# Designs tried in a protein design run: designed miniproteins, single chains. Part 39

Each design is a single chain, and the fold is of that chain. pLDDT is the mean over its residues in the fold that is shown.

## One batch from the design tools (miniprotein)

Design m1325
Fold by ESMFold2-Fast:
Structure m1325 (fold): chain A 67 residues (1-67)
Amino acid sequence: KEEELEKKAAEAIKKGNLQEALKILQKFYKTTLKDVEAAYAAYQLKPLLNEPREVQLAKIAEARAKV
């Protein structure tokens, strides 16, 4: 359940499909918002470690603002 949603979100980020990642996050939001935000932030930072910090923060903020 939660693990599947997080895996799909991570895969969407790897493919560059931020819209799909946001949709998955919003769907899971109906279960536990705080946990979703924490999990998404963790997955978002891992694939973006080599990106500039501004890009990392912008993507996380963008996802959270949509939720």
Scores: mean pLDDT 58

Design m1326
Fold by ESMFold2-Fast:
Structure m1326 (fold): chain A 90 residues (1-90)
Amino acid sequence: MDEEWRREEAELAARAEAALAELRALAREAGLSEEEIEARLKAIGDEILAKYKPLAEEHKEDREKGREIVREAYEEFIARVEEEVARLRA
């Protein structure tokens, strides 16, 4: 159901925003410039898009598989951001 998927996607987006906020706060404390933070986030985003965009295109007519791919892309993006947070805390 579209409403249920919209809710799930909103929850994934909220988790991603929370992870990004933590990364930005810690990166500033670590002395990284805004330009360096944005460059690192862009690199992560580009890697996720390079991996999942071809999969989404291949399965564009499979709605259930398309949603699975979007879910996996969000989870991997969040995991990559959390890895950067862990590195900044070390």
Scores: mean pLDDT 81

Design m1327
Fold by ESMFold2-Fast:
Structure m1327 (fold): chain A 91 residues (1-91)
Amino acid sequence: MIKVTATTSSGKSVSVEVEPKSDEYTVRLLDENGNTLASVTVKKGEEKTLTFTAPKDGTYTVQVFDKDGNLLAEASLKVKKGDKITVTAKA
């Protein structure tokens, strides 16, 4: 199981929880055009945080992948220019 939470400094939040038994997960933060802005790998028993300041208003997406590159979950949040996006992933 992995739990991923994305929050903005403006008070928006989204969370996903995924229950495939994987030893490793990849979490990506994408802009509205599907460009990867940040990525982190989380192993079972780890907690990792990534932080990104939004250069533009838009809909940003958090994606969770297993070790084999399969998309397990995604969630989107509306972000404003200058928002600090904090993504915390715990496996």
Scores: mean pLDDT 83

Design m1328
Fold by ESMFold2-Fast:
Structure m1328 (fold): chain A 55 residues (1-55)
Amino acid sequence: SREAEARARAERQADLALAIIAEHPQFAELAKRELGVEAPTREQLVAALVARLLS
């Protein structure tokens, strides 16, 4: 379904973003500015990306 495909894509993007932030802490500041949250969890990133993909 469209929702399942959006979630799969969101999970891949969230995992990539979290891996980059873990290896390069300087990107954590960009994540705070873009997402408005100090330390986003994987599920928060997935939810935000799914919302954007389905809107």
Scores: mean pLDDT 74

Design m1329
Fold by ESMFold2-Fast:
Structure m1329 (fold): chain A 74 residues (1-74)
Amino acid sequence: SKEELLAELRELKKELEKTLEELEKKGAPRKVLAEVQGVIAGVETAIADENATEEELQRVLEIAKKVLEEAKKL
């Protein structure tokens, strides 16, 4: 459901923000930091969009999950 997708996106945003903070402390490359920041902004926009479809939210969720997984390996 849209409600479940929004809840999962909000949780992912918190994890992405925490991961960004950890990466900044580790001195991660600016390109990596910019990518994570961009995905956080995308997730925030999707959450704020009252007209977003479940399909659109699902696509944002999939992208955010992949970026988080890759960032955590650094």
Scores: mean pLDDT 87

Design m1330
Fold by ESMFold2-Fast:
Structure m1330 (fold): chain A 75 residues (1-75)
Amino acid sequence: MARQEFLRELGELIRALNARLSAAKTQDERRAAIAEFRDRMEAILAKAFQVDPEFGRDLQIFVDSVFEQLDKLEA
């Protein structure tokens, strides 16, 4: 149950980021959207480690990969 809730929140967060990026007209707006996404993603990851450390480790690998892609998008 808890893992499904985390995956749903991640899906909603990714959709929200895509919507904000699609609406962004400036690089500053894109950076703001990415910064908010990172903060929310880290909060989800912290909760995952508290509830299920094994799932938290798997989620950390996913988060690290996403952050690497976002770093390339901002560069």
Scores: mean pLDDT 80

Design m1331
Fold by ESMFold2-Fast:
Structure m1331 (fold): chain A 69 residues (1-69)
Amino acid sequence: DRERAEALFAEVQRLSERAKEIEKKDKEKGRELLEMAEQALGATVRDVEAGERAIREVEERIREAEKEL
């Protein structure tokens, strides 16, 4: 589904931007979150359903990091 894949790609882009902001405050944590976002993008390209699950995990980790900072 093109629309679903496009929405997930846009979500990964937003998560990557948020992870870069975290990296400015906590370099190690931000880098780990950026790597997770890149892996989620790769998963989405191969399998949209697997990508969606990976994206949800990255989003949760980023939310936790943002609350801590």
Scores: mean pLDDT 81

Design m1332
Fold by ESMFold2-Fast:
Structure m1332 (fold): chain A 88 residues (1-88)
Amino acid sequence: MEEKIKEAEELIKEKKYREAANLYLEILKENPEDEEVLKKALNLVEELIKLGDLKFAEYVLKELEPIVNKSKNEELKKKFEKNKKKVE
């Protein structure tokens, strides 16, 4: 787990944002209750939107939606909805 998070952070440093997003999605498929990784994934979606990669950001949000809907974290739900509006 920790190694995969570190790998995703290194990918972000290399500006490989799509690869980093896919790695966060892999982590969340195995650990859907990991709010730290969910927050990191949502922050990366915001970065993808800023870079103009709207189609891939929308894909990541679609993959995150069932995880966000089961979360009890209202801050993460609000961040998800804010990002979703930006790709509409």
Scores: mean pLDDT 84

Design m1333
Fold by ESMFold2-Fast:
Structure m1333 (fold): chain A 80 residues (1-80)
Amino acid sequence: LSPEQQEDVDIALVRMQTSVIKTGRASALAADAEHKQQTIEQLESQIKRLRQQAETASPRVRELLEESIALQQELIDELR
């Protein structure tokens, strides 16, 4: 793929991931303490992976990855 085509694919993937997180937010907040802790650990693992991806991403993809990281960090703070 050309760099432009690859960027469009990466943008679509990040947007889909963000949509899944938003859809699951209410359910995560309603969970018991044990399940909230498991969700926090999963989100922290995902944030670490997204930060690694952001280091090699184009500026447009990096911006979307940073937005996704911020949204996941906000959810972690709400679950604590």
Scores: mean pLDDT 80

Design m1334
Fold by ESMFold2-Fast:
Structure m1334 (fold): chain A 97 residues (1-97)
Amino acid sequence: MDLAAVSARIQERLKELIGAEPEEAIRRAVEAARAAVGEAAGAPAEVTDVRVSRVSDDRLALAVHLRVAGQDLVVGVLLTIEDGKVVGVGAGVAPAP
């Protein structure tokens, strides 16, 4: 699996979250990560865990744990929130430890 290509696909999909409310953005980010990983692997990806943490008053960090074709991956998503809406998004993917 090309993790750089997966990261690019997730980043592109996450641009659509700009203007969404945080709760909706979290749900969409999880689905975008699952879909992008599944597409890159040519196999269905399963969400095994989702961790949400508040990094600051304007930022939420998500760790989306995924299993695909017997591999464990973590997709990190950073959401920047202003005035109750998402104004910025960032993402990366790594093998799970």
Scores: mean pLDDT 80

Design m1335
Fold by ESMFold2-Fast:
Structure m1335 (fold): chain A 89 residues (1-89)
Amino acid sequence: MREELERLLREVQTTTDPEERRKAAEELLRLAEEIIENSEDVELLDLVARALEWLRQNFPDEELRRRAEELLLKLAVKQLEEAVKKVLS
């Protein structure tokens, strides 16, 4: 998972072909959503946050930026729920 996410982020950042870059970005978003929903690995979730932030700020496609923003919100909610549980316990 981590190596795949890092590879996809690098491909999105370095690929000059718009079609290949879009495909890599869509795969990155799919993998990020899977990690947010199924993982408790803090380091992996931090990497997801960085990848999604990069897409939100730099990716030319408005739809993919919006999807990255929505996934960042889901991640923030997950992290807030864990933080609240830790404080209230």
Scores: mean pLDDT 81

Design m1336
Fold by ESMFold2-Fast:
Structure m1336 (fold): chain A 72 residues (1-72)
Amino acid sequence: MPSKLEQVEALLEEALAARTEAELEAVARKLMDLFPDDEGVRRAVAEYRRLTDLRARRNLLAIALQEVLEKL
């Protein structure tokens, strides 16, 4: 079974490779599912959903994933 660390590393790769809003939304949903009670994740995903630019959304998710990795 992959660890939470391995799952977050995979999500970071998926976010950086994402070329569509649907691919980024899938990453955001998986991140929330892994950390449903994390305040930082909840705030980051809420900010992500207010953005309309794909590059800005990707960068915000990548930052949130890096912050989660630093805590693991």
Scores: mean pLDDT 82

Design m1337
Fold by ESMFold2-Fast:
Structure m1337 (fold): chain A 59 residues (1-59)
Amino acid sequence: SAAARIQRQVDTLEELAKQGLDKSALLEAALALRRKVEAEGIKDQALIQRIDDFIARLK
């Protein structure tokens, strides 16, 4: 599903953050995922919260 694919992408971004990838690049990618959630009409509140929390930690 679209939600499962986005969740997998969030898992990848969290792993890249642990490996020290640039915070600006991670933030840009996370914001792009947040836009995909809106565009695909995904209403999984746990997934949305996970992305929003990740974005907040990068700021």
Scores: mean pLDDT 84

Design m1338
Fold by ESMFold2-Fast:
Structure m1338 (fold): chain A 62 residues (1-62)
Amino acid sequence: SMEIERRAQQALADGLAKIPEHIDNHHAYSGEEYDRKEVEERMRKVIEQGAAHLREQRLAQA
């Protein structure tokens, strides 16, 4: 349904918007060096996969 798709898109957008904050917080506490672009790409894929999985589960339950 449109509502399930909208919620999945909103969750994806919210997750992506928080990536810089999560990276900055991790760097501040751990002092770990990393490639921000690689970390952002991996986090984006995980968030996208999670959103798609939740959408499929809700469609199957409807």
Scores: mean pLDDT 65

Design m1339
Fold by ESMFold2-Fast:
Structure m1339 (fold): chain A 84 residues (1-84)
Amino acid sequence: GPLRERLRRLQAELDRTVAEMRKAIAEGDYDRAIELARRHGELAVEMTRLQAELDGDPELGEQAARHVQREMDRRIAELRAKAA
């Protein structure tokens, strides 16, 4: 159904963003890596919420989405430290 199709599309965008982020890190382009990490976080949060909607538990999905946001914020902080 449309939720599963959207999850598949988000997974493809996530995979592309991860590949671009790895390239940016390898090239020492931490500013670009930070922007890609933000995009990755946005996609991961959206996937988490949609998966929870598909599973019939949107409230649990909101808890999981907050956890994903915190993990991405930590990764962005690590990239910022390397850029400094």
Scores: mean pLDDT 84

Design m1340
Fold by ESMFold2-Fast:
Structure m1340 (fold): chain A 77 residues (1-77)
Amino acid sequence: SDLLGPGYEQIAAIFAESQKEVDEIKQKEIEKVLKDAKENGWSEEEVKKKIAEIEKKAQERLLQLSLQRLRELIAAA
């Protein structure tokens, strides 16, 4: 690890755990979109649009979740 000290390791762990949770939710949402697309005959353009929206929301979730966890870490110190 290129990080120094327990605080940096804890911050890195928060981002890693937040990323993992967001990626798991994102994958499930993408799988649902692909299933719905097959069942309802959506165009490739519509599928790409919905996936792009999911990816944007995932980035927003990652930011909010990471900020919340950082606030909790600071409050616990």
Scores: mean pLDDT 79

Design m1341
Fold by ESMFold2-Fast:
Structure m1341 (fold): chain A 80 residues (1-80)
Amino acid sequence: GKGSEEAGRRGEEAGRRGDGREAVLRASEVAERAESKRDRIGAGVSAGLAGIGYGVGKTIGDEEWAARLAARGAAAGGDV
């Protein structure tokens, strides 16, 4: 859906810039701005997966790993 694709794209862009926190925030903002319930759910899944990736990255490695895993999580949610 459009919401998940937009959230995935914005989250992946932020993660590629090396900011895992911004990756989660950008995906979450798309969910908050979504006018349809379907788009909000899709963007929420992208934000949730980005958050999981960020948390795992912070636990296993450093900010670069957090950003990388957050970006991958956002992108994976964007395909839903």
Scores: mean pLDDT 75

Design m1342
Fold by ESMFold2-Fast:
Structure m1342 (fold): chain A 62 residues (1-62)
Amino acid sequence: AEEAAKRLKEAGASEETAKRAAEAARNGDVHMAALYAAGAVAQGGDPEKAEEAGKLLVEEAR
């Protein structure tokens, strides 16, 4: 979860968005984790890095 948050920040997400994505992953909420990754792209982030972060969040959510 923490590594996914770092990747989202690298993609251009805010620190708050990255923390919420990590929390969603810890709770097993794949849908919310994916929404936060998409939000990073919408804020002008790197789509490839956001996709990698999203995959990591899904793996963490299990």
Scores: mean pLDDT 71

Design m1343
Fold by ESMFold2-Fast:
Structure m1343 (fold): chain A 69 residues (1-69)
Amino acid sequence: KEEAKKKIEELIEEFRELKVPEKVLELLEKFKETFDSKYFDEALKELDETLGEEKVTELFREMAKKLKK
């Protein structure tokens, strides 16, 4: 559980570096606090609407690489 929170924190910092909308960062913080997947799903929808599906896919591929370390 602690490791999961740390990985979510790393994901939030990566997205912050990428200048994603503040709304996305807020939703990811709620996901970290609650582990309720609805917040993660809402963050994905906000990213898709703002950056487009192609860019969101690229971001998640990069994050998946870091989470596997």
Scores: mean pLDDT 73

Design m1344
Fold by ESMFold2-Fast:
Structure m1344 (fold): chain A 66 residues (1-66)
Amino acid sequence: MDKETLVEYAAIAATNLVEQGYPLDEAVERAVRLLTTHFGITLSDEEREELIKAVRERVEARLAAA
């Protein structure tokens, strides 16, 4: 899975969690953890921080568009 596809899938999952009442930060962290675990993706600390940031920005954009 490429980085952009991972960000999009994590953003969809995180947006669903926010709609269920989870705080944005918790939703993003849960979605990233779920997807990286499910797809067996191992990330460095820097890559994980970049992914969390990208997913958060995508979720905020999705929520603003709704």
Scores: mean pLDDT 81

Design m1345
Fold by ESMFold2-Fast:
Structure m1345 (fold): chain A 86 residues (1-86)
Amino acid sequence: AREKIRQKLLEQVRADVQALRDAARAGKISLAALQAERDAFRAAVAEIQRQVEAQNAYTDNYQLYMELAALYLAGLDEALAALRAA
């Protein structure tokens, strides 16, 4: 059950990252807007990490969240690099 949920969430994040790349290629999103999204998401992740550390609440859900967050951030960084190279 958990593994099926994890796989579906990973597939969703990959799809969201691909949609961002496609939107960037189509000129539907600016470099500045994508940078703002990346910075806002990084700040949100840092706040969650701070709360978990303060509470010692290192759960399977937190580990999954961090895995998904890392994948999304990597995808945003790749999309930004591609836009800058164009």
Scores: mean pLDDT 79

Design m1346
Fold by ESMFold2-Fast:
Structure m1346 (fold): chain A 76 residues (1-76)
Amino acid sequence: MEKRIEEIAEKLGVPKEAIWALVKGDIEKFNELLAPIVEKEVEEAKKNNKTKEFQDEHHKKLAELIEEAEKLRAEL
């Protein structure tokens, strides 16, 4: 379990604690942990004039994260 969470965290660039929160159904904690990361990514995208690419990539990343967390939850 931990190894899979670590792999997903690395692939999606989020802390493993955020994935654990999703797996446990703690959406509040997940959002709390993601908020500073999303904020930094938005600022970086603005600096590089890549807001459009960030928005599309972020949506895809979130969908992938939720799908992987749901798979992990089904194994618990």
Scores: mean pLDDT 73

Design m1347
Fold by ESMFold2-Fast:
Structure m1347 (fold): chain A 90 residues (1-90)
Amino acid sequence: MIKVVATVFDDDGVVVGTATAWAKPGERVELEIEADRPVSEVQVTALDEDGTILGTATVSAKGEPGIVRVTATLDEDGRIVSVEAEVIPK
C-alpha cells in the first residue's frame, strides 16, 4: 500500500491543510482539502508502508478560500506520474 499525502500552502508558504489516502501501485487518488484562506501551492508525497518517500510532486493551485481538489496518479512502482490541483469556491 502507498500512502499519499497532499499538503496545501498559502502565499506565505504556511500550511493551510493536509489530506491523506491509501492507494495501490497504478491507482489514481483524489484528495480534498478545505482551505479557510487563499492558497498558492500543493505538494504531494507518496510513501511506502515503512514511511520511505517514493516520490514528491509540487503543483501551483492559486485560489480564494474553498475546496482544494488534488488528483495524483501513481505508476506500478508507486511513483507519482501526474498531479493536478484545482480550487473550487465554497
Scores: mean pLDDT 82

Design m1348
Fold by ESMFold2-Fast:
Structure m1348 (fold): chain A 86 residues (1-86)
Amino acid sequence: GAALQEKIRELAKRTLERIENAKTKEEVAEAVLEFFREVASLYDDVLRAIGIELRGIGVALDILRAKTLEEAKKIAKKEIEEVVKS
């Protein structure tokens, strides 16, 4: 599905812009949670959708545990880029 990949790329682009402008780790975590929930909603497979949402929660927790805002943004960008590559 080219349409699915295009939608994921559009969501990633908007989320990466939100992350660049974020001033707190909480804002980065919220952007990532929203991204993974939106990506999960693109799948009709319930178990796959749940897996994607759980991954989003895990990433958000890692972001909140980061020592600095810069490290939180690096975690977020890496995870979003990995979703786009898959």
Scores: mean pLDDT 89

Design m1349
Fold by ESMFold2-Fast:
Structure m1349 (fold): chain A 62 residues (1-62)
Amino acid sequence: GREEAIEVVRETLGLSREQAEGVVDGLLTSPVSAAAVRADLAEAFGEEKAERALEEARRLLE
């Protein structure tokens, strides 16, 4: 669920709860906002780490 996705993003990327919540909410808002979140995380943490965190979050949101 949403809470598990937030916790995985926090743990994987070392973000605050507020930052991780913003990432998860961005993924849920629209494909455009999801793409923007992916790009921002890839720039900050690298593509592999960003994709891993987003795949885990997406899996938990289903």
Scores: mean pLDDT 82

Design m1350
Fold by ESMFold2-Fast:
Structure m1350 (fold): chain A 64 residues (1-64)
Amino acid sequence: SRLEEIAERANKEQGINSAVLYAVRAGESQEKIDALRDLNEALKFAKQYKMSAISKLIEENLKG
């Protein structure tokens, strides 16, 4: 149980870091194709870890 809690926390932190990294890279991308790829990866991690606010912001950016 406690080991499962530690593993879940570590996996969640890794997923959050991945979502943030891809979102930042998308914002720094000059090419729309590169930005779209990174936003889609960020959205995948955000949805996987139930980051609802970030998921909505990414989806709004993908529509615009």
Scores: mean pLDDT 74

Design m1351
Fold by ESMFold2-Fast:
Structure m1351 (fold): chain A 87 residues (1-87)
Amino acid sequence: SIDGLRRLIDALEELRKAALSDDQEKAWKAFLDTSRVQFPARELREELEPYMGGLHMSLITGDGKRAAELVDKMIAIVKRRLAELEA
């Protein structure tokens, strides 16, 4: 649903902010919160899976800059899907 995609974008934006903070525990919590959000479509979930693995590793190693870069790519994918449904 459109509302589900917007909620996912909001969760990813919060994760991006947390990843760019100096608080690794906050970033990890935001990642767990994002991973528990129900993905609105199977196809979207499959597109995001390669980025989720890299994001997980970046957060474990404390690479907040890399984590934010991966989240930005994921946000772009979700926004593209949202635009397709609003067309």
Scores: mean pLDDT 77

Design m1352
Fold by ESMFold2-Fast:
Order: structure tokens, then C-alpha cells, then sequence
Structure m1352 (fold): chain A 96 residues (1-96)
């Protein structure tokens, strides 16, 4: 269980880094470079989402407290929302 919680913390940190990289690219880089950054971030976020779902299932199998499962579910939801936001922004940049 402790190893799974450490993995969640690492994925949460990676989510924060990806958000910062995207924000920087959108503010300071060309549309072409920002588009590449968005596409790379979307792919990494999709991998994070898959890993979080796997961890959630393993935590459930280990009878983790509901509070822990709820925390992971919130992180999954935030990751999904971010993917959708970045996909919309990617489409906007392609039309410019």
C-alpha cells in the first residue's frame, strides 16, 4: 500500500510539472512549439490517467480506506478535466 501511495504522489507531482510546462509554452513559445508541447502533455496525461486507474484498482483490492480511494478518484477526475481542456486548446491552435 505505501508504495502505491508513493506512486500516486509522484504522478500528482508530474501532473503539476506538465501543467506548468503547458502554461509556459502557451505564454512564451510559438504556436507551432506550443502545439507540440500540448500534444506531448496530452499523451503523458493519458498515461498518468491509466496508471492512476490501475493504482486505484490495486488499492481497492488491498482494502484501502475509502478516504484514500476518494482522494485518488479526485486526482483521476482532475486529470480527465485537464486532458479535455488541453485537447480543446490544441484544436484552437490548429485553426489559427
Amino acid sequence: MNDLLRQVAILQFELTVLSSEVDFALKHMSNEEALKTLEEAIERLQEILERLREIRAQLRALNAPQEILDEVDRLIARTQELIEELQKRREQLKQE
Scores: mean pLDDT 87

Design m1353
Fold by ESMFold2-Fast:
Structure m1353 (fold): chain A 89 residues (1-89)
Amino acid sequence: SSRLKRMIEANREAAEKVRELGKDNEKAQKLVEEAEEKLRKAEEALEQGDLVSAARYLLEASYLIIEAMQESLSQEEVQKLVKQLHEKM
C-alpha cells in the first residue's frame, strides 16, 4: 500500500528528528532504536504483501516514537512533530 509506505517514511523521519533533538537522552535513544527496528520489520512485511503485519509493526513504532518524544522533548516540540507526522500520513 502506498499509504502504508508513506506512513513508514513519515515515522522514520520523525524518529530521525527525535534522535537529533534527544541525542543526550539515553532512554529516548533506546526507544528510537526499537522504533527503527519495528519500521524495518514493517517495510519487510509490506514488501512481502503482509499488510496486517506491516500495519501492526508501524503502530508499535509510532507508539515508541511518541514515548521517545515525551521522554526527551518539550510539550511544544512534541506537538509540532506530531502535527508534521499527521500532515505526511
Scores: mean pLDDT 84

Design m1354
Fold by ESMFold2-Fast:
Structure m1354 (fold): chain A 74 residues (1-74)
Amino acid sequence: SKTEEKLKEAETELSRVRALHDAGAPLDQLEAEVSRFGEILRELFEDPNATPEQLEKAVELAREVGRLMEAARA
């Protein structure tokens, strides 16, 4: 489904953010990837066909990105 495709896109972007963080990339580069991740999440939260389980997964992905960004700013 389109929702499942968006979830996969979000997971892929999280993996990119994690890889950049692990490599010690500059904060501005991390923020650019997080911006792309945020657009995908917006589409997921606005999707009327998204199941509660899919939305719960999206929230968990958002929390993980938030944790990585807080670590990068520390």
Scores: mean pLDDT 84

Design m1355
Fold by ESMFold2-Fast:
Structure m1355 (fold): chain A 71 residues (1-71)
Amino acid sequence: SAEDIKAQAVAVVNGLQHADAAQKAAIVGAINNTDAADLPEALNNIADYYEKVLRATADAAALRDFAAKLK
């Protein structure tokens, strides 16, 4: 379900190592306000920010890997 997909996305976000509690809360809010069909694009956009701006390549990979598993 869309709720299960969003819950899994939230779990990935809570596992990010280069995000503080406020940053995680902001991303979780964005996920909850995104339609499930648009989540892969939204997660890849967040991953691009983590890789290119924050230089957090492992966190970016975790977001991209999850986005790739979504149908």
Scores: mean pLDDT 82

Design m1356
Fold by ESMFold2-Fast:
Order: C-alpha cells, then sequence, then structure tokens
Structure m1356 (fold): chain A 95 residues (1-95)
C-alpha cells in the first residue's frame, strides 16, 4: 500500500523532470531518468533529487522543480525514510 503510493509519487517526479530535460535539450539527464527504473525506490529518490539540482543549474522552471521535489518528499515519507526526507528538504532550500 505505502510502496504503491511511493511509486506513484516517484513516477510523477520522473514525468516532471523528463519534461524539463526535453525542454532544455538535456539528453544526458533524460537517459539517466530512464535508467532509474531498475533501481530500488530509495535510490531513485536520491538520484532524482540530484537531477533536480542539475536541472536547476541549467535553468529549468523553478516551480516545476519544486513540484518534483514535493513528490519526492512524499515518496520518502511513504517509505518511512526520514533521512531521504531530509535530503529532499536540503535541496529544496538550495534551489
Amino acid sequence: KKEEEARKHIEKAKSILREQAVALGDEETLAEIDELDSLPFEEQIVKLTSLVLRLANKGADPEKLQEALDHLRKAAEYLGREDLVGVVDIVRAII
């Protein structure tokens, strides 16, 4: 139940970040997002949070990046991973 909700939020974050990568012509980030499907949810959250920072530095839409971070934070909460919630909150404060 909680893992299914985490998956939904991770997929929403991926969708937002793919859209931003396409808008910026960032083929590298787009490929990295697609490679995440084989990883555990916890690792997907960490890597997607890192990609938010990369896209922010490339001029992605801040409102869309904050939306992606909100979804990643909710995914971490559903997984009961307070450490991952903290990582997302740090990135949210930086961008």
Scores: mean pLDDT 88

Design m1357
Fold by ESMFold2-Fast:
Structure m1357 (fold): chain A 85 residues (1-85)
Amino acid sequence: AAGTSSVTVTTPNGQTLTVVATGLADGSARVEVLDANGNLLASAVVPNGTIRGIPVPAYNTVVLVGVTGASATTAPTVTAVALPR
C-alpha cells in the first residue's frame, strides 16, 4: 500500500472538503478531493514540488494542492487552500 496523507480545506462559502494524497512510485501523488460524506468530487496527479489547481465545480471552488515527499512507500506532505472560482 502507498503512503497516504490528508488535509481538510474550507471552501469560500464555509463547506469542509478533505484532500487525500496517495504517494506513487514515480514521485507524484494521486490527489482526491472528497466531500463531508467521503464522496469523490475531483482527482488529479500532482508531481512532487509542484502546485496544481483542482476545480471543484459542485462547490464553486478551485483547490490549490501542493505535494512534496511522495513515493510508493512514504506519505507525502500536502498543503491545500480553496479559492473562489
Scores: mean pLDDT 81

Design m1358
Fold by ESMFold2-Fast:
Structure m1358 (fold): chain A 83 residues (1-83)
Amino acid sequence: SLEEVIRAAKELINADLSRDEAVEVFQRLAKAVGGEKAVVPREGTTPASLLTAISLYLIGLALEDPEKARRAAEVVREWLASR
């Protein structure tokens, strides 16, 4: 649901991730939704800007394709729980 996606995005932003962790979770969720051409974030990208971009991506995906968004949110929550 959209609520679950928003919750996952909030948890991601509040998780105080390093840049490497933010890149790792981004690549993992991108693969889960079939984004094989997942963009490799530029070296100048901060963790905060990357996490914001991921959160906006998840919310946007929830509006366009709720099933993919649910899968992506699940992957994010699973990753956060296992870190």
Scores: mean pLDDT 73

Design m1359
Fold by ESMFold2-Fast:
Structure m1359 (fold): chain A 74 residues (1-74)
Amino acid sequence: ELSEEEIKKLEEIVENNSDDDEGLLKAAEKISEINEEQGKKNLAAILTKLGHSIEEIREKYGEKYARLAEKGRK
């Protein structure tokens, strides 16, 4: 679904902001500007991979990202 170029950008954003929740939120906005639906889905998956629970994602980023994180597992 994503190009290799988009995946590489996502990896760079996560690598630079993996220890900063505010940085991850900023990355979400940038990814969403490139590809709105896929960007939101990928950020939700990345947040889950970094150890954020669905509840933490819902609290910090909102219900939309939490639901996408659940769907991203399928």
Scores: mean pLDDT 61

Design m1360
Fold by ESMFold2-Fast:
Structure m1360 (fold): chain A 72 residues (1-72)
Amino acid sequence: SEEVEKKKREAILEKLGISEEELEKLKEPEYFRENIDSLSAEELKYLALYFEQEERYELAEKAKEKAEEKEK
């Protein structure tokens, strides 16, 4: 249901600890590229999950790749 999706999104945002405004900026590929290095591996994993829910699959893949790189 819409309520379930909303609660799941809220849980991800709470874990991510970033504002809705910052999250919207991260949906822009250039802004994401410039700021990806400042995010932790854990934050990138939650962000990837959020992007998958928003059907932003290319951004989700980039976030996952960077998270794996940081866990080396």
Scores: mean pLDDT 75

